# Designs tried in a protein design run: designed miniproteins, single chains, continued (5). Part 39

Each design is a single chain, and the fold is of that chain. pLDDT is the mean over its residues in the fold that is shown.

## One batch from the design tools (miniprotein)

Design m17335
Fold by ESMFold2-Fast:
Structure m17335 (fold): chain A 86 residues (1-86)
Amino acid sequence: SLEDLLDAALARMKTLSSDQQIAEAEKLRAEIEDLLKKNNFKRKDFIVNNLKTVIDSMKKEKLSPQQMVAMFQQTVASIKSIIKQE
């Protein structure tokens, strides 16, 4: 499920460097975009744009791995909230 993809990626990010965390987030965005298109999710573009925005923030800021995880965890919670509204 979409939530399983989010949780699995977040778990992997906890053991990765900042650059690897960005790569993991980019991979997750692509997987989620494909999943949302396949399942015709009502707010697919909104969810994908939220992921793109957090990834851009992760790239722009010189954050520690722990700060990257915290930022991504907040985005995961927001996406899960959006999914519940569908």
Scores: mean pLDDT 81

Design m17336
Fold by ESMFold2-Fast:
Structure m17336 (fold): chain A 91 residues (1-91)
Amino acid sequence: SASIAEASKKITEEEVAEAEAKIEPIAEEAANWLKENPEKRPEILKKLEEELEKTSDPERRRIIELVIKGVETLDKKYFIEALKLELEVLK
């Protein structure tokens, strides 16, 4: 029983670690793409603000707000936080 519990825990921890390892590269790619395509930022912000207005769920609102800050600041830390929250919601 202990061996099965440890194996299950290890698999869950490995899956989370693999997902988390992908967060920073994805966030960096998003920030870099926005830096290379500044003309797309106003359109993206408008769509995010419209989605925020339609969203009543507090966790989803927080994710959208973090993505908006990422697009406004071009700081990957906001995309990292948004992706981490998205993973928690999907668990």
Scores: mean pLDDT 77

Design m17337
Fold by ESMFold2-Fast:
Structure m17337 (fold): chain A 88 residues (1-88)
Amino acid sequence: ATPRRAVGAEKIYENASEELKKKIDELAERARQVARDMAEGGVTARASPIIIDEKEGVKWAEVTSEPGPQPERPATVEFRGVIGKEIK
């Protein structure tokens, strides 16, 4: 993870209302649920953190399967959501 990735997002999150924070947490939880379901199927997966654009406030969470000891094709599950700072 890059330290610059979260600069704008962190400011939005810190100043966000509980409503906006709940939406961010909800999307993260759904991404984790997808990763868990993939893991139950024997696929290694992880949930990527949500990134917020300070200008638009729109982002998605991504769940990506990592290659195991055998280089099988990675599977990526895109989780779409709209998180606007105006929602607070």
Scores: mean pLDDT 48

Design m17338
Fold by ESMFold2-Fast:
Structure m17338 (fold): chain A 82 residues (1-82)
Amino acid sequence: SPEEVADRIYELAREKSKGEVSDEALDAARTAIRQLLEGGYSVEEVAEVLEKAANGLSTDPKYQDLAKALRLAAEAAREIAR
């Protein structure tokens, strides 16, 4: 299910964060993953969307934590899609 896949990506992203990213940012990433999967996006497409979002946010200091969470979630999604 979209929820089970989103939870797996979230857990792997959380492990990759090693405590360097807030729970709030990781939860926002989890919500985005779930919504994209429910919208019919594949795991590979979700990874692409999250990576583009992270790149767009990375230039603004106030969104660095969220950008890092989205980047880690994109990496996790790519690993699960292998």
Scores: mean pLDDT 86

Design m17339
Fold by ESMFold2-Fast:
Structure m17339 (fold): chain A 68 residues (1-68)
Amino acid sequence: EEVLKILREHFSEEQKQEIADLIREYKLTPEEAEEVFKEMAKLLKAGKSPEEALAAAKEKAEEIKAKK
């Protein structure tokens, strides 16, 4: 809940759509998507840009899918 609030406040509608597309592209489960959301929220809390958080989200999604 807190994680999703942070993401909603920092990302534009277009960036939120990119996040949704990323989840679909990598076929993330709800649990895997939560890990990606937590990583993005952590970076945003640390003062990183939404663009940097989105880039890290893609890396995290790739890492998760590589593990099976």
Scores: mean pLDDT 78

Design m17340
Fold by ESMFold2-Fast:
Parts: C-alpha cells; structure tokens; sequence
Structure m17340 (fold): chain A 80 residues (1-80)
C-alpha cells in the first residue's frame, strides 16, 4: 500500500540520519502525511510535503536539506 511504502521510506531515512532534529522532523512529517492519506486527503498530503520542504530550506544545513529533499521527492512519487 501507499502507506506501507511511506513508512518504509521514513524508517530507512531515520536509520541513516545522525541529526536527531532531522530524524524528529521526518517522523513528524511521516505521521502527518499518513493521517491525511488515511482520511483520503491526498492533495492536502502533497501540500504538507511541499510546505515541509520550504521549512527545511530555512532551518537545516545544505547537506541535511538535500537529504530531506531526496526523501520528500520519493514520498511525493509514491503518493502521485
């Protein structure tokens, strides 16, 4: 399922990441997106992902942002 694919991607991203703040950000984003998908709010889930990228660009280092951007693009691909 879409939800199971997203959970697996988040688990792998969190496993590879050493920055605790970024791990927490990924986990929070995963939980929000999954809840929206469970409610059939696919467009809102995509908007949430796009908003997360905007926030990450301002908050995280270039390396952490690029890691998160790659993760978010994979999540977007699964939802679309």
Amino acid sequence: SVIEKIKKLAEEAIKKEKNESLREFIKSLEEEVIELLKKGKYEEALETIERALEIAKEVFSKEDYEFLEKFIEKVKEIIE
Scores: mean pLDDT 82

Design m17341
Fold by ESMFold2-Fast:
Formats: sequence, C-alpha cells, structure tokens
Structure m17341 (fold): chain A 61 residues (1-61)
Amino acid sequence: SLADFIEKFFKENGYELEEGVAERIAEASGGDLTKLMEGLHRLSLIVKDKKITLEDVDKAI
C-alpha cells in the first residue's frame, strides 16, 4: 500500500513517524505518486530533527 511505502521510505532515511502520519500522507496525495514524492521532499526540508508529526504533514502536503 501507499502507507507501507511511505513508512519504509522514512524509516530508511532515519525518520520517526507519529502514529497515523503515513496514512495521512497517503490520503493527501490521493494515490498520485508524483504528489507523494513532492510532499516527501517538502517534509524533508521542514523536518530537521527526524521526527515527523501530523502538523508537519499538514504544512507540507
């Protein structure tokens, strides 16, 4: 699933995810991989401490 891909991507890059973050990102992208990758890139720019919250997702995606 998209949520599994998101969780794997962030874990492989050393990020901690708040519960529900992967699912929220998947919902916000609407299944569009291009939008997903753009949002993941924005998250990597704003999240400096390697902890991604639901608020971070709302800012980036």
Scores: mean pLDDT 76

Design m17342
Fold by ESMFold2-Fast:
Structure m17342 (fold): chain A 101 residues (1-101)
Amino acid sequence: SAAAVVAAGPEAVRRAMEELVERAKSPDPEARLAAVEEAEAIVLELLRNPDEALFEAAREPVEEIVRIALKDPDPRVREAGVRLEMSLGVLELKAAVLRVT
């Protein structure tokens, strides 16, 4: 689950996200959609548990998943990519706030 990955820490988040980057490149559109939706679930869990190291671990692979999803031939995958991009924007704003007292 997304909660279990986040609870396991930054290295687990990075590994899970890197695996989702590879699944987002799958020839199966259902596997690509599931990968983008799972990435969104992890990002939403990060928003509930604000931590800069967790945010840093997720940022680069999530940006890659967004880039892949927005160019996908399946409109469902593109829509999921837009939702993930919006969630990433909120995550980046929260990370910036955590750096400012």
Scores: mean pLDDT 85

Design m17343
Fold by ESMFold2-Fast:
Structure m17343 (fold): chain A 69 residues (1-69)
Amino acid sequence: PEAVAAVRGVASSSTTVRLDEPIPVGTPVLVVTPDGTIVRGVASSETTVRTAPLSAPVGSRVTVVVLAP
């Protein structure tokens, strides 16, 4: 899958990211944490991504790379 866009988000739990900008439900994403770890996720709502466990603490700013479906 190729990167289509990048959106900023905030870790709301160890497995969820809240997005600054809405994306379609079901969109595959890569979450880049501040330490450079990349974690796979999927949009569970327009503004929420569910991920594999994040190494970043709650409240961390993350970069969400939106992938083509």
Scores: mean pLDDT 80

Design m17344
Fold by ESMFold2-Fast:
Structure m17344 (fold): chain A 110 residues (1-110)
Amino acid sequence: SDYAEKMREVLNLEDPELVLLTLERVHEAGKHATPETAAELEALVEPLVEALKDPHPEVRLAAAEALHALAKHLPREALAGAVEPLEEVVRNDPHPEVREAARRALEAIR
């Protein structure tokens, strides 16, 4: 969809504030997603997985929180590619809050 394409474009920006605003919008959309809108959010899974590797802890936190919200509305198959990246965050992220958000996302997926 146009929305998903625009969000993918914004997630590729080097500006952490714009990335955070985009991920915050995805998180809120995921919380209120209907079955009809879930397919549009599925296209954002790969960009969110890439955001888990971002050097800014605020971006990684927002990405984990967005994946957690999407896990309530997307089938497990759509989130399969997020499992290993989230497990890496749980094991290796230096920020406890980012690790906890990733753990919650994994629990919601599994």
Scores: mean pLDDT 74

Design m17345
Fold by ESMFold2-Fast:
Structure m17345 (fold): chain A 89 residues (1-89)
Amino acid sequence: AAADQAIKAEADRILELFKETLEEIVNYAKETGDKLNALFLVRVATHYVLKKLEELLAQATDPDVQAYIRSKIEEVKKLAEEAIKEIEK
């Protein structure tokens, strides 16, 4: 119970930091026109965030918590795709 709540809280923290990071990268691309570095940064950030969420998923034993983390993994993928689409405009 306490461990499961800590896993959910950590997943939420990781997702919020990821959203902030993507916003900064997209804004950087829009202000500078440096699409190549922006796309590289999205890829790197997405890779490490997904790896960390998959580690949390492996530690979760409660099916409801596993489903929660899986939903966050899918949200990360969607946010990354949206950020890439905005940069490639």
Scores: mean pLDDT 89

Design m17346
Fold by ESMFold2-Fast:
Structure m17346 (fold): chain A 78 residues (1-78)
Amino acid sequence: MFDDIANRAIDIVDDIFRRGATDDQINRIMSSMSPLMRTAFSSIYQHRQNPVPTDDNTRDTRRNIAISSIRMYQQSIS
């Protein structure tokens, strides 16, 4: 389910920022991802780098961002 992909993507992004991972490490992690996981990861990673001041930074908000991105990706390839 998309929720499972979104939750995993959130945990990976949180771990990367907690550890201060390098661009090379992030690229290596991304290269092992499925297209759906990469889409979810990229959307959450971008949100984390460039937070919108009016958005709440809850796990639910980040999950919704990831799921929306996955759905848009699937529409683009269907």
Scores: mean pLDDT 77

Design m17347
Fold by ESMFold2-Fast:
Structure m17347 (fold): chain A 66 residues (1-66)
Amino acid sequence: DRLREAVERALALAEALRFEEAVATMRPLAEDGTEEAREAYREFLERVRALLAGLPEEVLRELAAK
């Protein structure tokens, strides 16, 4: 399933600390308007938030800087 594959890819990107690319991967699916895609995007964002909360502050500052 395309949704599952995108979620797995986005989570792998998030675990590699590539959060902007991970969010970009999930955003089009959330905007596709299906409730399943929106729920998957929300769960993905919750996991990303948990990962960020576990990181040292120096790493968080680098990720927040554009």
Scores: mean pLDDT 72

Design m17348
Fold by ESMFold2-Fast:
Structure m17348 (fold): chain A 66 residues (1-66)
Amino acid sequence: MVQEYLDSLSPKNRAVAQAIGEILLRRGRVTDAELRALARKFGVSVATVRRLARGVREALEQEGLL
């Protein structure tokens, strides 16, 4: 479930994952440019944002939201 995934993350990674989730729920997709912008905004690596994006997508798919 999305909430269980979010609850498993550190507070900083949870904030990044929530931002990704909002983009996915509004647009159905997240672009590489958006992932890079989030990495810059939150001060995390692009690799971390890409990993979180995969986790968020999988959690949303499990809930039937994607």
Scores: mean pLDDT 81

Design m17349
Fold by ESMFold2-Fast:
Structure m17349 (fold): chain A 81 residues (1-81)
Amino acid sequence: SLSQKELVARMLERELREHFGFEDVRVEVTDDSVTIEGTLNGQRVRVTAKKDGSVEVEGEGVTPEQAEAIAQMALNAAKSL
């Protein structure tokens, strides 16, 4: 059976692939953070959201609207830890 953190990571990976069009996406969930790394529009993207509500988005392949949506998803997951 998957741990709660692994389940959250796999669910986010599926959502990022199916709804945002990510390729080679990997999500890592710790006690305090959610990190997303993948390829979107041929560019590498990294999002790190922390339980304290901080979020960082790095990458050239995201529009401001996509960055906000992905950041919010990661923040919601991190706050549930």
Scores: mean pLDDT 81

Design m17350
Fold by ESMFold2-Fast:
Structure m17350 (fold): chain A 55 residues (1-55)
Amino acid sequence: GAEAEIIDLLKEVAKLDGKDPDIAIEMGLLVKKETGASDAQLIDGVKLALKDLGA
């Protein structure tokens, strides 16, 4: 589902940014909860971050 795609994308961002993937996943999901962003909005945001990091 969308959550699995979000988790995979957050792991890739963490790898490119040299961060812990487990922490990146927790922080990404926390931001989603606090901002009220939809799964699609979070996926789009993470994909944009990956593109900015050269992926």
Scores: mean pLDDT 73

Design m17351
Fold by ESMFold2-Fast:
Structure m17351 (fold): chain A 86 residues (1-86)
Amino acid sequence: MEKEIEEAYRRGYEEGVRAYEELGREGAEEVLERREREVEELIAALEALARELGSPVLAGAGEVLRRLQEAYLEGFRRGIEEAERR
């Protein structure tokens, strides 16, 4: 889990840097906002499915996904900030 969280952060960072380099500040922020919405929708759908099916496995998967995606999004934000400072 710790290694997967670190990898998710690194991936987010790399993609955030790339988004800034290709699209600039405003474009990169739009990409981040879109990804935040996609993550929120995916987690909500998985949590709803877990409740409907009464599945502790799906509930656990949702919590893992939340942690990984939060690391990814934080990396993405950091990537934008550091690319802007270059």
Scores: mean pLDDT 83

Design m17352
Fold by ESMFold2-Fast:
Structure m17352 (fold): chain A 69 residues (1-69)
Amino acid sequence: MELERLIEEARRGSEEGREETSLPEELVREVTEGVQLVAVAVARVVARKENDEEALAEAERLADRIEAE
């Protein structure tokens, strides 16, 4: 219980500092989008290497959803 309280206090202190220096929403969005695109590209390469048409089709559907955003 005491240990949980210390963790909670450390988390609150970190959140207060983060609110003072919030990252721009645009930067966060661009980083998130980039990571998603890389993940989809890797999934396509792996699915093609394993000759898994179902996994490849699923990766293509995910790419389409990201591009539609």
Scores: mean pLDDT 64

Design m17353
Fold by ESMFold2-Fast:
Structure m17353 (fold): chain A 81 residues (1-81)
Amino acid sequence: SQQERAERLRRLREVAIKILNAAADEGLTDEQLEELARQISKAIRRILETGDWKGAFKELSKFAESLGAKKAAELARKEAE
């Protein structure tokens, strides 16, 4: 339904903002933050197209870990649960 889609989008936006803010607070470079933002956008698109919340956030968590963004990775990992 339109309400279910709107609620899903709201939650995705909130999680995306939290992940990006956590990574910024952890001292990532502008280039690393830009790449993380691109991966967040990819994860959101995948979730909206396929419903694969667990897979998308698991992949995002691994990517954030590869950048050393521990808090960002933990936030993404929690969504994959």
Scores: mean pLDDT 85

Design m17354
Fold by ESMFold2-Fast:
Structure m17354 (fold): chain A 92 residues (1-92)
Amino acid sequence: MEEELKRLREELERKREEALKEAEKAAENIEDEEVKKEAIEALRRIGELETEALLAEAAGDEEKAEKLRKELEEEREKNKEILEKLAEASEK
């Protein structure tokens, strides 16, 4: 179980780094450097919460997983506008 959770963490971290790399390329089309920085930071935070929530769920810690999922929803809602700007930039 612990070895499986370690491998899951490593795989999720790797996928998150790849997603961030693609997002950074899309962010090159954002003219405002502060907006670009905030968008990438928001994606990093969301990715960290997603990883921890999935690991807690895989470990059978339902209470921790639910708490992390609520934090994830709050982070997504808080950063909705900036993430929409990043998505628009990826279309150019």
Scores: mean pLDDT 78

Design m17355
Fold by ESMFold2-Fast:
Structure m17355 (fold): chain A 120 residues (1-120)
Amino acid sequence: SSSELEEKKKEVREVVVEYKDRVQELIDKVLEIAEKKLSDEEVLEFQKELLEILTELDEKVTEALENEDFDALIEHIEEGTEKILALIKKVGPDDPEVQKLAEEIEKIRKETIERLKKIK
């Protein structure tokens, strides 16, 4: 029914918003570490690359939601999260705090994809 479809769309949008908020909170913590460990030039490059990844992810996620292409939505979250993780690892590959934040982002990715797959 149209009501059931609208409820599923609402649930998907809620899952995506929670994903964005949770990942951003961890990214903010990575930025604090980057500011302590990296040069000002390296921090600016990190912020630039991060903004590019987040902008592309937001555009692709928005398009997938508008097209009701949930397979594409999952693929974009998987790819976008992998790009975020690769960038974060450059801040401190041997830093246990960076490793912990990367593991938390990976957990958010897995939980988000599992939740989206349960919504049909």
Scores: mean pLDDT 87

Design m17356
Fold by ESMFold2-Fast:
Structure m17356 (fold): chain A 90 residues (1-90)
Amino acid sequence: SSLQDLISSLQSRFGSSSPSVASLLQQASESSDENEISQLLIQAGKSIADRSLQREFYQEVSDHSPIFSIKLDAEVELGVLDIQNAVEKI
């Protein structure tokens, strides 16, 4: 499926960033529940220590998820990162 293709792409690109990210993406690849996949993908993004890579992760989910609720959850996390970046520069 296009969702499983996205998860495979995320594993290839971001899975090496930490053992936590790798584990969460593996769990997402094994799930058939869209709500569980959304939660696992959001937690995988939050587990990326590099804020620039975390932004790239959520951008990939937002751009390529076939599921609207997962896209929206990723867009919310991108908004949170934008607020954090603005506050840290004050």
Scores: mean pLDDT 85

Design m17357
Fold by ESMFold2-Fast:
Structure m17357 (fold): chain A 66 residues (1-66)
Amino acid sequence: AEEALRKAEEKGKEAAAAKTAEEAVKYGQSGRPYVTEAYKADKELGERAEKIVARGVIEGLERAGG
């Protein structure tokens, strides 16, 4: 019973690692900079959005203090 859970967890970790390795192989073999570029752009946009929100909160607090 619980051994099946352990195997499922190990399978999940192996699948995640295999997925990352498969993506690296796909990118290297098929030359798909297209997917990598989109993924990086998405990450950058997310981080920018978080920083803008944080800055807005700080500015709001400074204005409330006046």
Scores: mean pLDDT 60

Design m17358
Fold by ESMFold2-Fast:
Structure m17358 (fold): chain A 89 residues (1-89)
Amino acid sequence: SLSISGLTAHPAVNGTRTGTKSVSSDEENTAIVLMAVRPSGARRLVASKVGANTTLTGTITDPYRQFQALAASPSGEESVSPLQTFADS
């Protein structure tokens, strides 16, 4: 089946933040995207990849402070991660 895990956010350095995210799927060609999220809910694509078991890393700058990942398999399974906020430093 399809799951998203391992979303990690690192403390901000000069307004720049790094996040890492993994997908696990029983289907080859599963798409995963990593989105930057504003407090308003507006989203920007940061990274995308295709693969059954894959990891994405992306960076964002203010005013984006959260990551969210979405994944979709060729059979139509979809998964959405919770919003991940950066750790306080």
Scores: mean pLDDT 72

Design m17359
Fold by ESMFold2-Fast:
Structure m17359 (fold): chain A 84 residues (1-84)
Amino acid sequence: TIDQLQAIYAAEYEKLTAEAAKMSRDEALALAQQILAQATQLGLSLIQQWAQGAIEAINLGIDEYFLAVKLSLLTLQKYIESKK
């Protein structure tokens, strides 16, 4: 789960939050698409579903929780990179 992934990266949480805050919507969309592709390749079904939902939310222009969406994307990216 995302909560478990954030616990693994607790020491980096402050840095990830700062990185998330500076991300544009286009950058967030590109990252979500990259995570979806990588999660599909690795067979990570829950991350695939989450990434698809994030893409839809970004495209609909949902401002509420956008920082949380970006932070979750960065956390998932680090998790996927750790699997390679």
Scores: mean pLDDT 74

Design m17360
Fold by ESMFold2-Fast:
Structure m17360 (fold): chain A 100 residues (1-100)
Amino acid sequence: SPEEAQRERDEIKKKLEEMAKKINTTLSPEELQQRVVEAHRRLVEAYQAGDLDAMREAFEELLKAMAQLYKNGYKEALDDGAHLMLSLRRTPAGRAALEA
């Protein structure tokens, strides 16, 4: 729903801003996009395997790359992050990964 999408957008914005305060990297936008793709792939694989610890690790890597993209002015990371959060919240495993 629009209300759920807005809540996830607000929550991901907070997570990206908090993560951006803690990271320093000189990676290019292209390298950061590759990190996002790779972390997302690992997240999907961990989900299919039922490995909550691997899901949490992949999600953290994804957030770090997205936070740096957001910090560098790539605001599309907010919408991508909100969609990811909505998808994860639809499963018990995804919710557990988000709460870690």
Scores: mean pLDDT 76

Design m17361
Fold by ESMFold2-Fast:
Structure m17361 (fold): chain A 90 residues (1-90)
Amino acid sequence: GDSDMQQGLNNYQLGLDYYNTGQNLLQQGNLRDAAYYFSRSSFYFGSSATHFDWASRNPQYQQQSQQLKQQSLDLSQRSDDLANRALNQL
């Protein structure tokens, strides 16, 4: 497969894993660790979006990778917003 597509998917999954951990920490009142995990989630979703953008150069993946890029950018922003909200509660 396209290595950029695979790296995009791998970073997307890491982003989700960090996001879910951040949400669990937030529910426990662990605001500092929640902010850290949300920041890591934002980073991985941003990295995912970059890889999907490069994957879109292949016409075979163009539509799918552009959709996944937009989803990754949206999740990156959401994760960053959650990190900032957690920090503002400290």
Scores: mean pLDDT 89

Design m17362
Fold by ESMFold2-Fast:
Formats: C-alpha cells, sequence, structure tokens
Structure m17362 (fold): chain A 63 residues (1-63)
C-alpha cells in the first residue's frame, strides 16, 4: 500500500539522519511488510519520543 511504502521511506530517512538505529529501521520495515503499518508508526513515535500525530504528519510530507 502507499502508506506501507511511505513508512518504509520514512524509516530509511530517519536512519540516514541518525535518528534511529539500523535495527530499529529493520523492525519498522518488517512490521510494515507484514501489514502491521499502525504498529510500525507507533514504534517510530516511541523511538523518537514524539506523538503518533507527528509521525503521521511526517508521512504526509513524503511524495
Amino acid sequence: SEREEKVIRLATLLYNAGKITEEEREEVIRLAKEGRVDEAVRLIAEKLGVPVSAVEAALDSIP
């Protein structure tokens, strides 16, 4: 899905920016590929210490 692809792209961007570890990126990608996109979003929010709404806003900014 488009949301799955955006979550995977966001995880890669966050890893390249040094905001999450490689292991955290791999876990997010795994959850997204399993169709567990809401869990992947929550995991990103938890690791960054931000609300889920901030992660959703970041996803909306990805083309």
Scores: mean pLDDT 87

Design m17363
Fold by ESMFold2-Fast:
Structure m17363 (fold): chain A 71 residues (1-71)
Amino acid sequence: APKYKVSPDALTKALLEFYLAGKITPEQARAIAALHKEEGYLTAEAVSERTGLSLELAEELLRRAVELDEK
């Protein structure tokens, strides 16, 4: 699975967009942010396993975070 290395700011923006779209809960957003802090990267599989989100939705979220990453 691809490893997504994104800034915390880019991840926060993606999580907010998905929350406002009704695609994730605040609890899921916190879990994803915690995973990123622990590992320094995310995978769609790890996000899906931790949050119960589908692999497809996890991949969409992480791809969006990469698009928003202005590093």
Scores: mean pLDDT 86

Design m17364
Fold by ESMFold2-Fast:
Structure m17364 (fold): chain A 100 residues (1-100)
Amino acid sequence: SVEELVKRALDILDQVLARVEARLPTLSREKRREAVILGASLALLGLSLSMALKFNDKETLIKNVRKAVEVVGELVALLPDDQQLRDALAELRAILAELE
């Protein structure tokens, strides 16, 4: 259950990163810079989640999913027209609620 929820979170992070990358060429210089920084943060969180999952560290998993929700929330604020990012945020919040 916890492993399946975290694997779903990781899949969502990969989808968010792919979506952000696809949007980069269409963004203003300022938004592109912010998107790259947020994307890098999200990629590091994905790595941390993958490592914590191998050690069954539930507290670290919850903390990192919560942080991923924050970062995806900032991406949604940056790209408010993007329904895929809003859907990803909603699904990550649902996963976090189930983990807590």
Scores: mean pLDDT 88

Design m17365
Fold by ESMFold2-Fast:
Structure m17365 (fold): chain A 60 residues (1-60)
Amino acid sequence: AEKMREAARRAAEEGDLAGAAAGLGSLTSVQGPEAGRKEGEELGLPDAVIEAALAYAARL
């Protein structure tokens, strides 16, 4: 979980929205959609990216 959060945060800081979404999706699959949504909002990701990551995690 911590490594997934770190990867998502690093990708967001570098402007890599695809990497940030992938990291957020992995975090969400482990900690659940509420934790994933909160982290995505805290990282300042667009709502569309957060929703895509949550939808991806729901299939894992």
Scores: mean pLDDT 74

Design m17366
Fold by ESMFold2-Fast:
Structure m17366 (fold): chain A 100 residues (1-100)
Amino acid sequence: MKTLELTVPVDGRGLSPQEVYDTVYRSALAGLRGARESGYDEVVLTVEVVTDPARLDEAERAAIEGARRAVEDAGFEVTDIETSRDGDTVTVTIKAVRRP
């Protein structure tokens, strides 16, 4: 089984939740489509969003949904989602497998 590990860093400071979603989605989708075309069976997507402290919850939700949508639109099925926070940084890790 061929696994790709992909990290997507996002500067979310001053961005709306929709802008965080759009940035995560677009950045992840490009890499994940390349993975599918290259025959990868599994992907581990790590999204790291630096955001304003008051907006951590909103940024986390936007990053999760943007990343999930990118995974699904690239032709993978989400198997696991983990989130963590360190200061002003939200990390979302999604594990996914190729859809038939």
Scores: mean pLDDT 87

Design m17367
Fold by ESMFold2-Fast:
Structure m17367 (fold): chain A 61 residues (1-61)
Amino acid sequence: SVEDIVKRIEEVVRELKAAGASVDEIQAAVGRLFREARPSLSEVEAAQVAKRAAEILEEAL
């Protein structure tokens, strides 16, 4: 679901930030998660995940 993917993105961002990963590394990891999830999502769901991912990155970075 959208919420499961969003929670996974939040977890990965938190873990990488705690590990001292760079902004570029965190953004790349989120991009990879989105690409992996994309085939299982409708266009509307993909847009929702992308919006939520952008909000998570804005809050974290």
Scores: mean pLDDT 83

Design m17368
Fold by ESMFold2-Fast:
Structure m17368 (fold): chain A 79 residues (1-79)
Amino acid sequence: SLDELFAEYSRRGDTGKYALAGLLADGALPSHLSPEEARRARAVVLAEVRPRLPGIRSAAELQALVEEVTRRVLADLYR
C-alpha cells in the first residue's frame, strides 16, 4: 500500500520522502508529454515539493501535495 511505501521511504527522512515524491510525480504526469516536456515538468514539480517535505507526515499528505503541484505546473506550462 502507499502507507507502507511511505513508512519505508520516510525512514530515510526527507531524502526518502523526496525519492517517493519523484515516483508519485512520474505517475501523475500525462503520458502524452514528450520526454523533454516530462523531464522539465518533473523537475519543476520536485523543486516545489522539496521544501515542503519536512512538514509531510503521511502518505495521503505527500500524494495530495504532489497531485496539487503537478496539476498547477501543467496548467502553467501547457495552458
Scores: mean pLDDT 85

Design m17369
Fold by ESMFold2-Fast:
Structure m17369 (fold): chain A 76 residues (1-76)
Amino acid sequence: SGLEKVRAEADQLTQQGLAAVKQGDFAAAEQQIAGLQGLRDLVARTTPPSPERDALLSYIDQAIQDIQELKKKLLA
């Protein structure tokens, strides 16, 4: 389904974002965060309200937060 494809893309962006932060590539990490925000906006605009949509939006929001928190810890 479309949501399964978006989830797979979100997983890939999340893994790349976390890897970028661990490597000190904060510019690449910010690009992955922007990609995740784009997927969130796409899901919000194109998918009718459902438990599956809400779960995916929460998952993407958590992924963005995880990358940002790791970045903050490594910059401190």
Scores: mean pLDDT 88

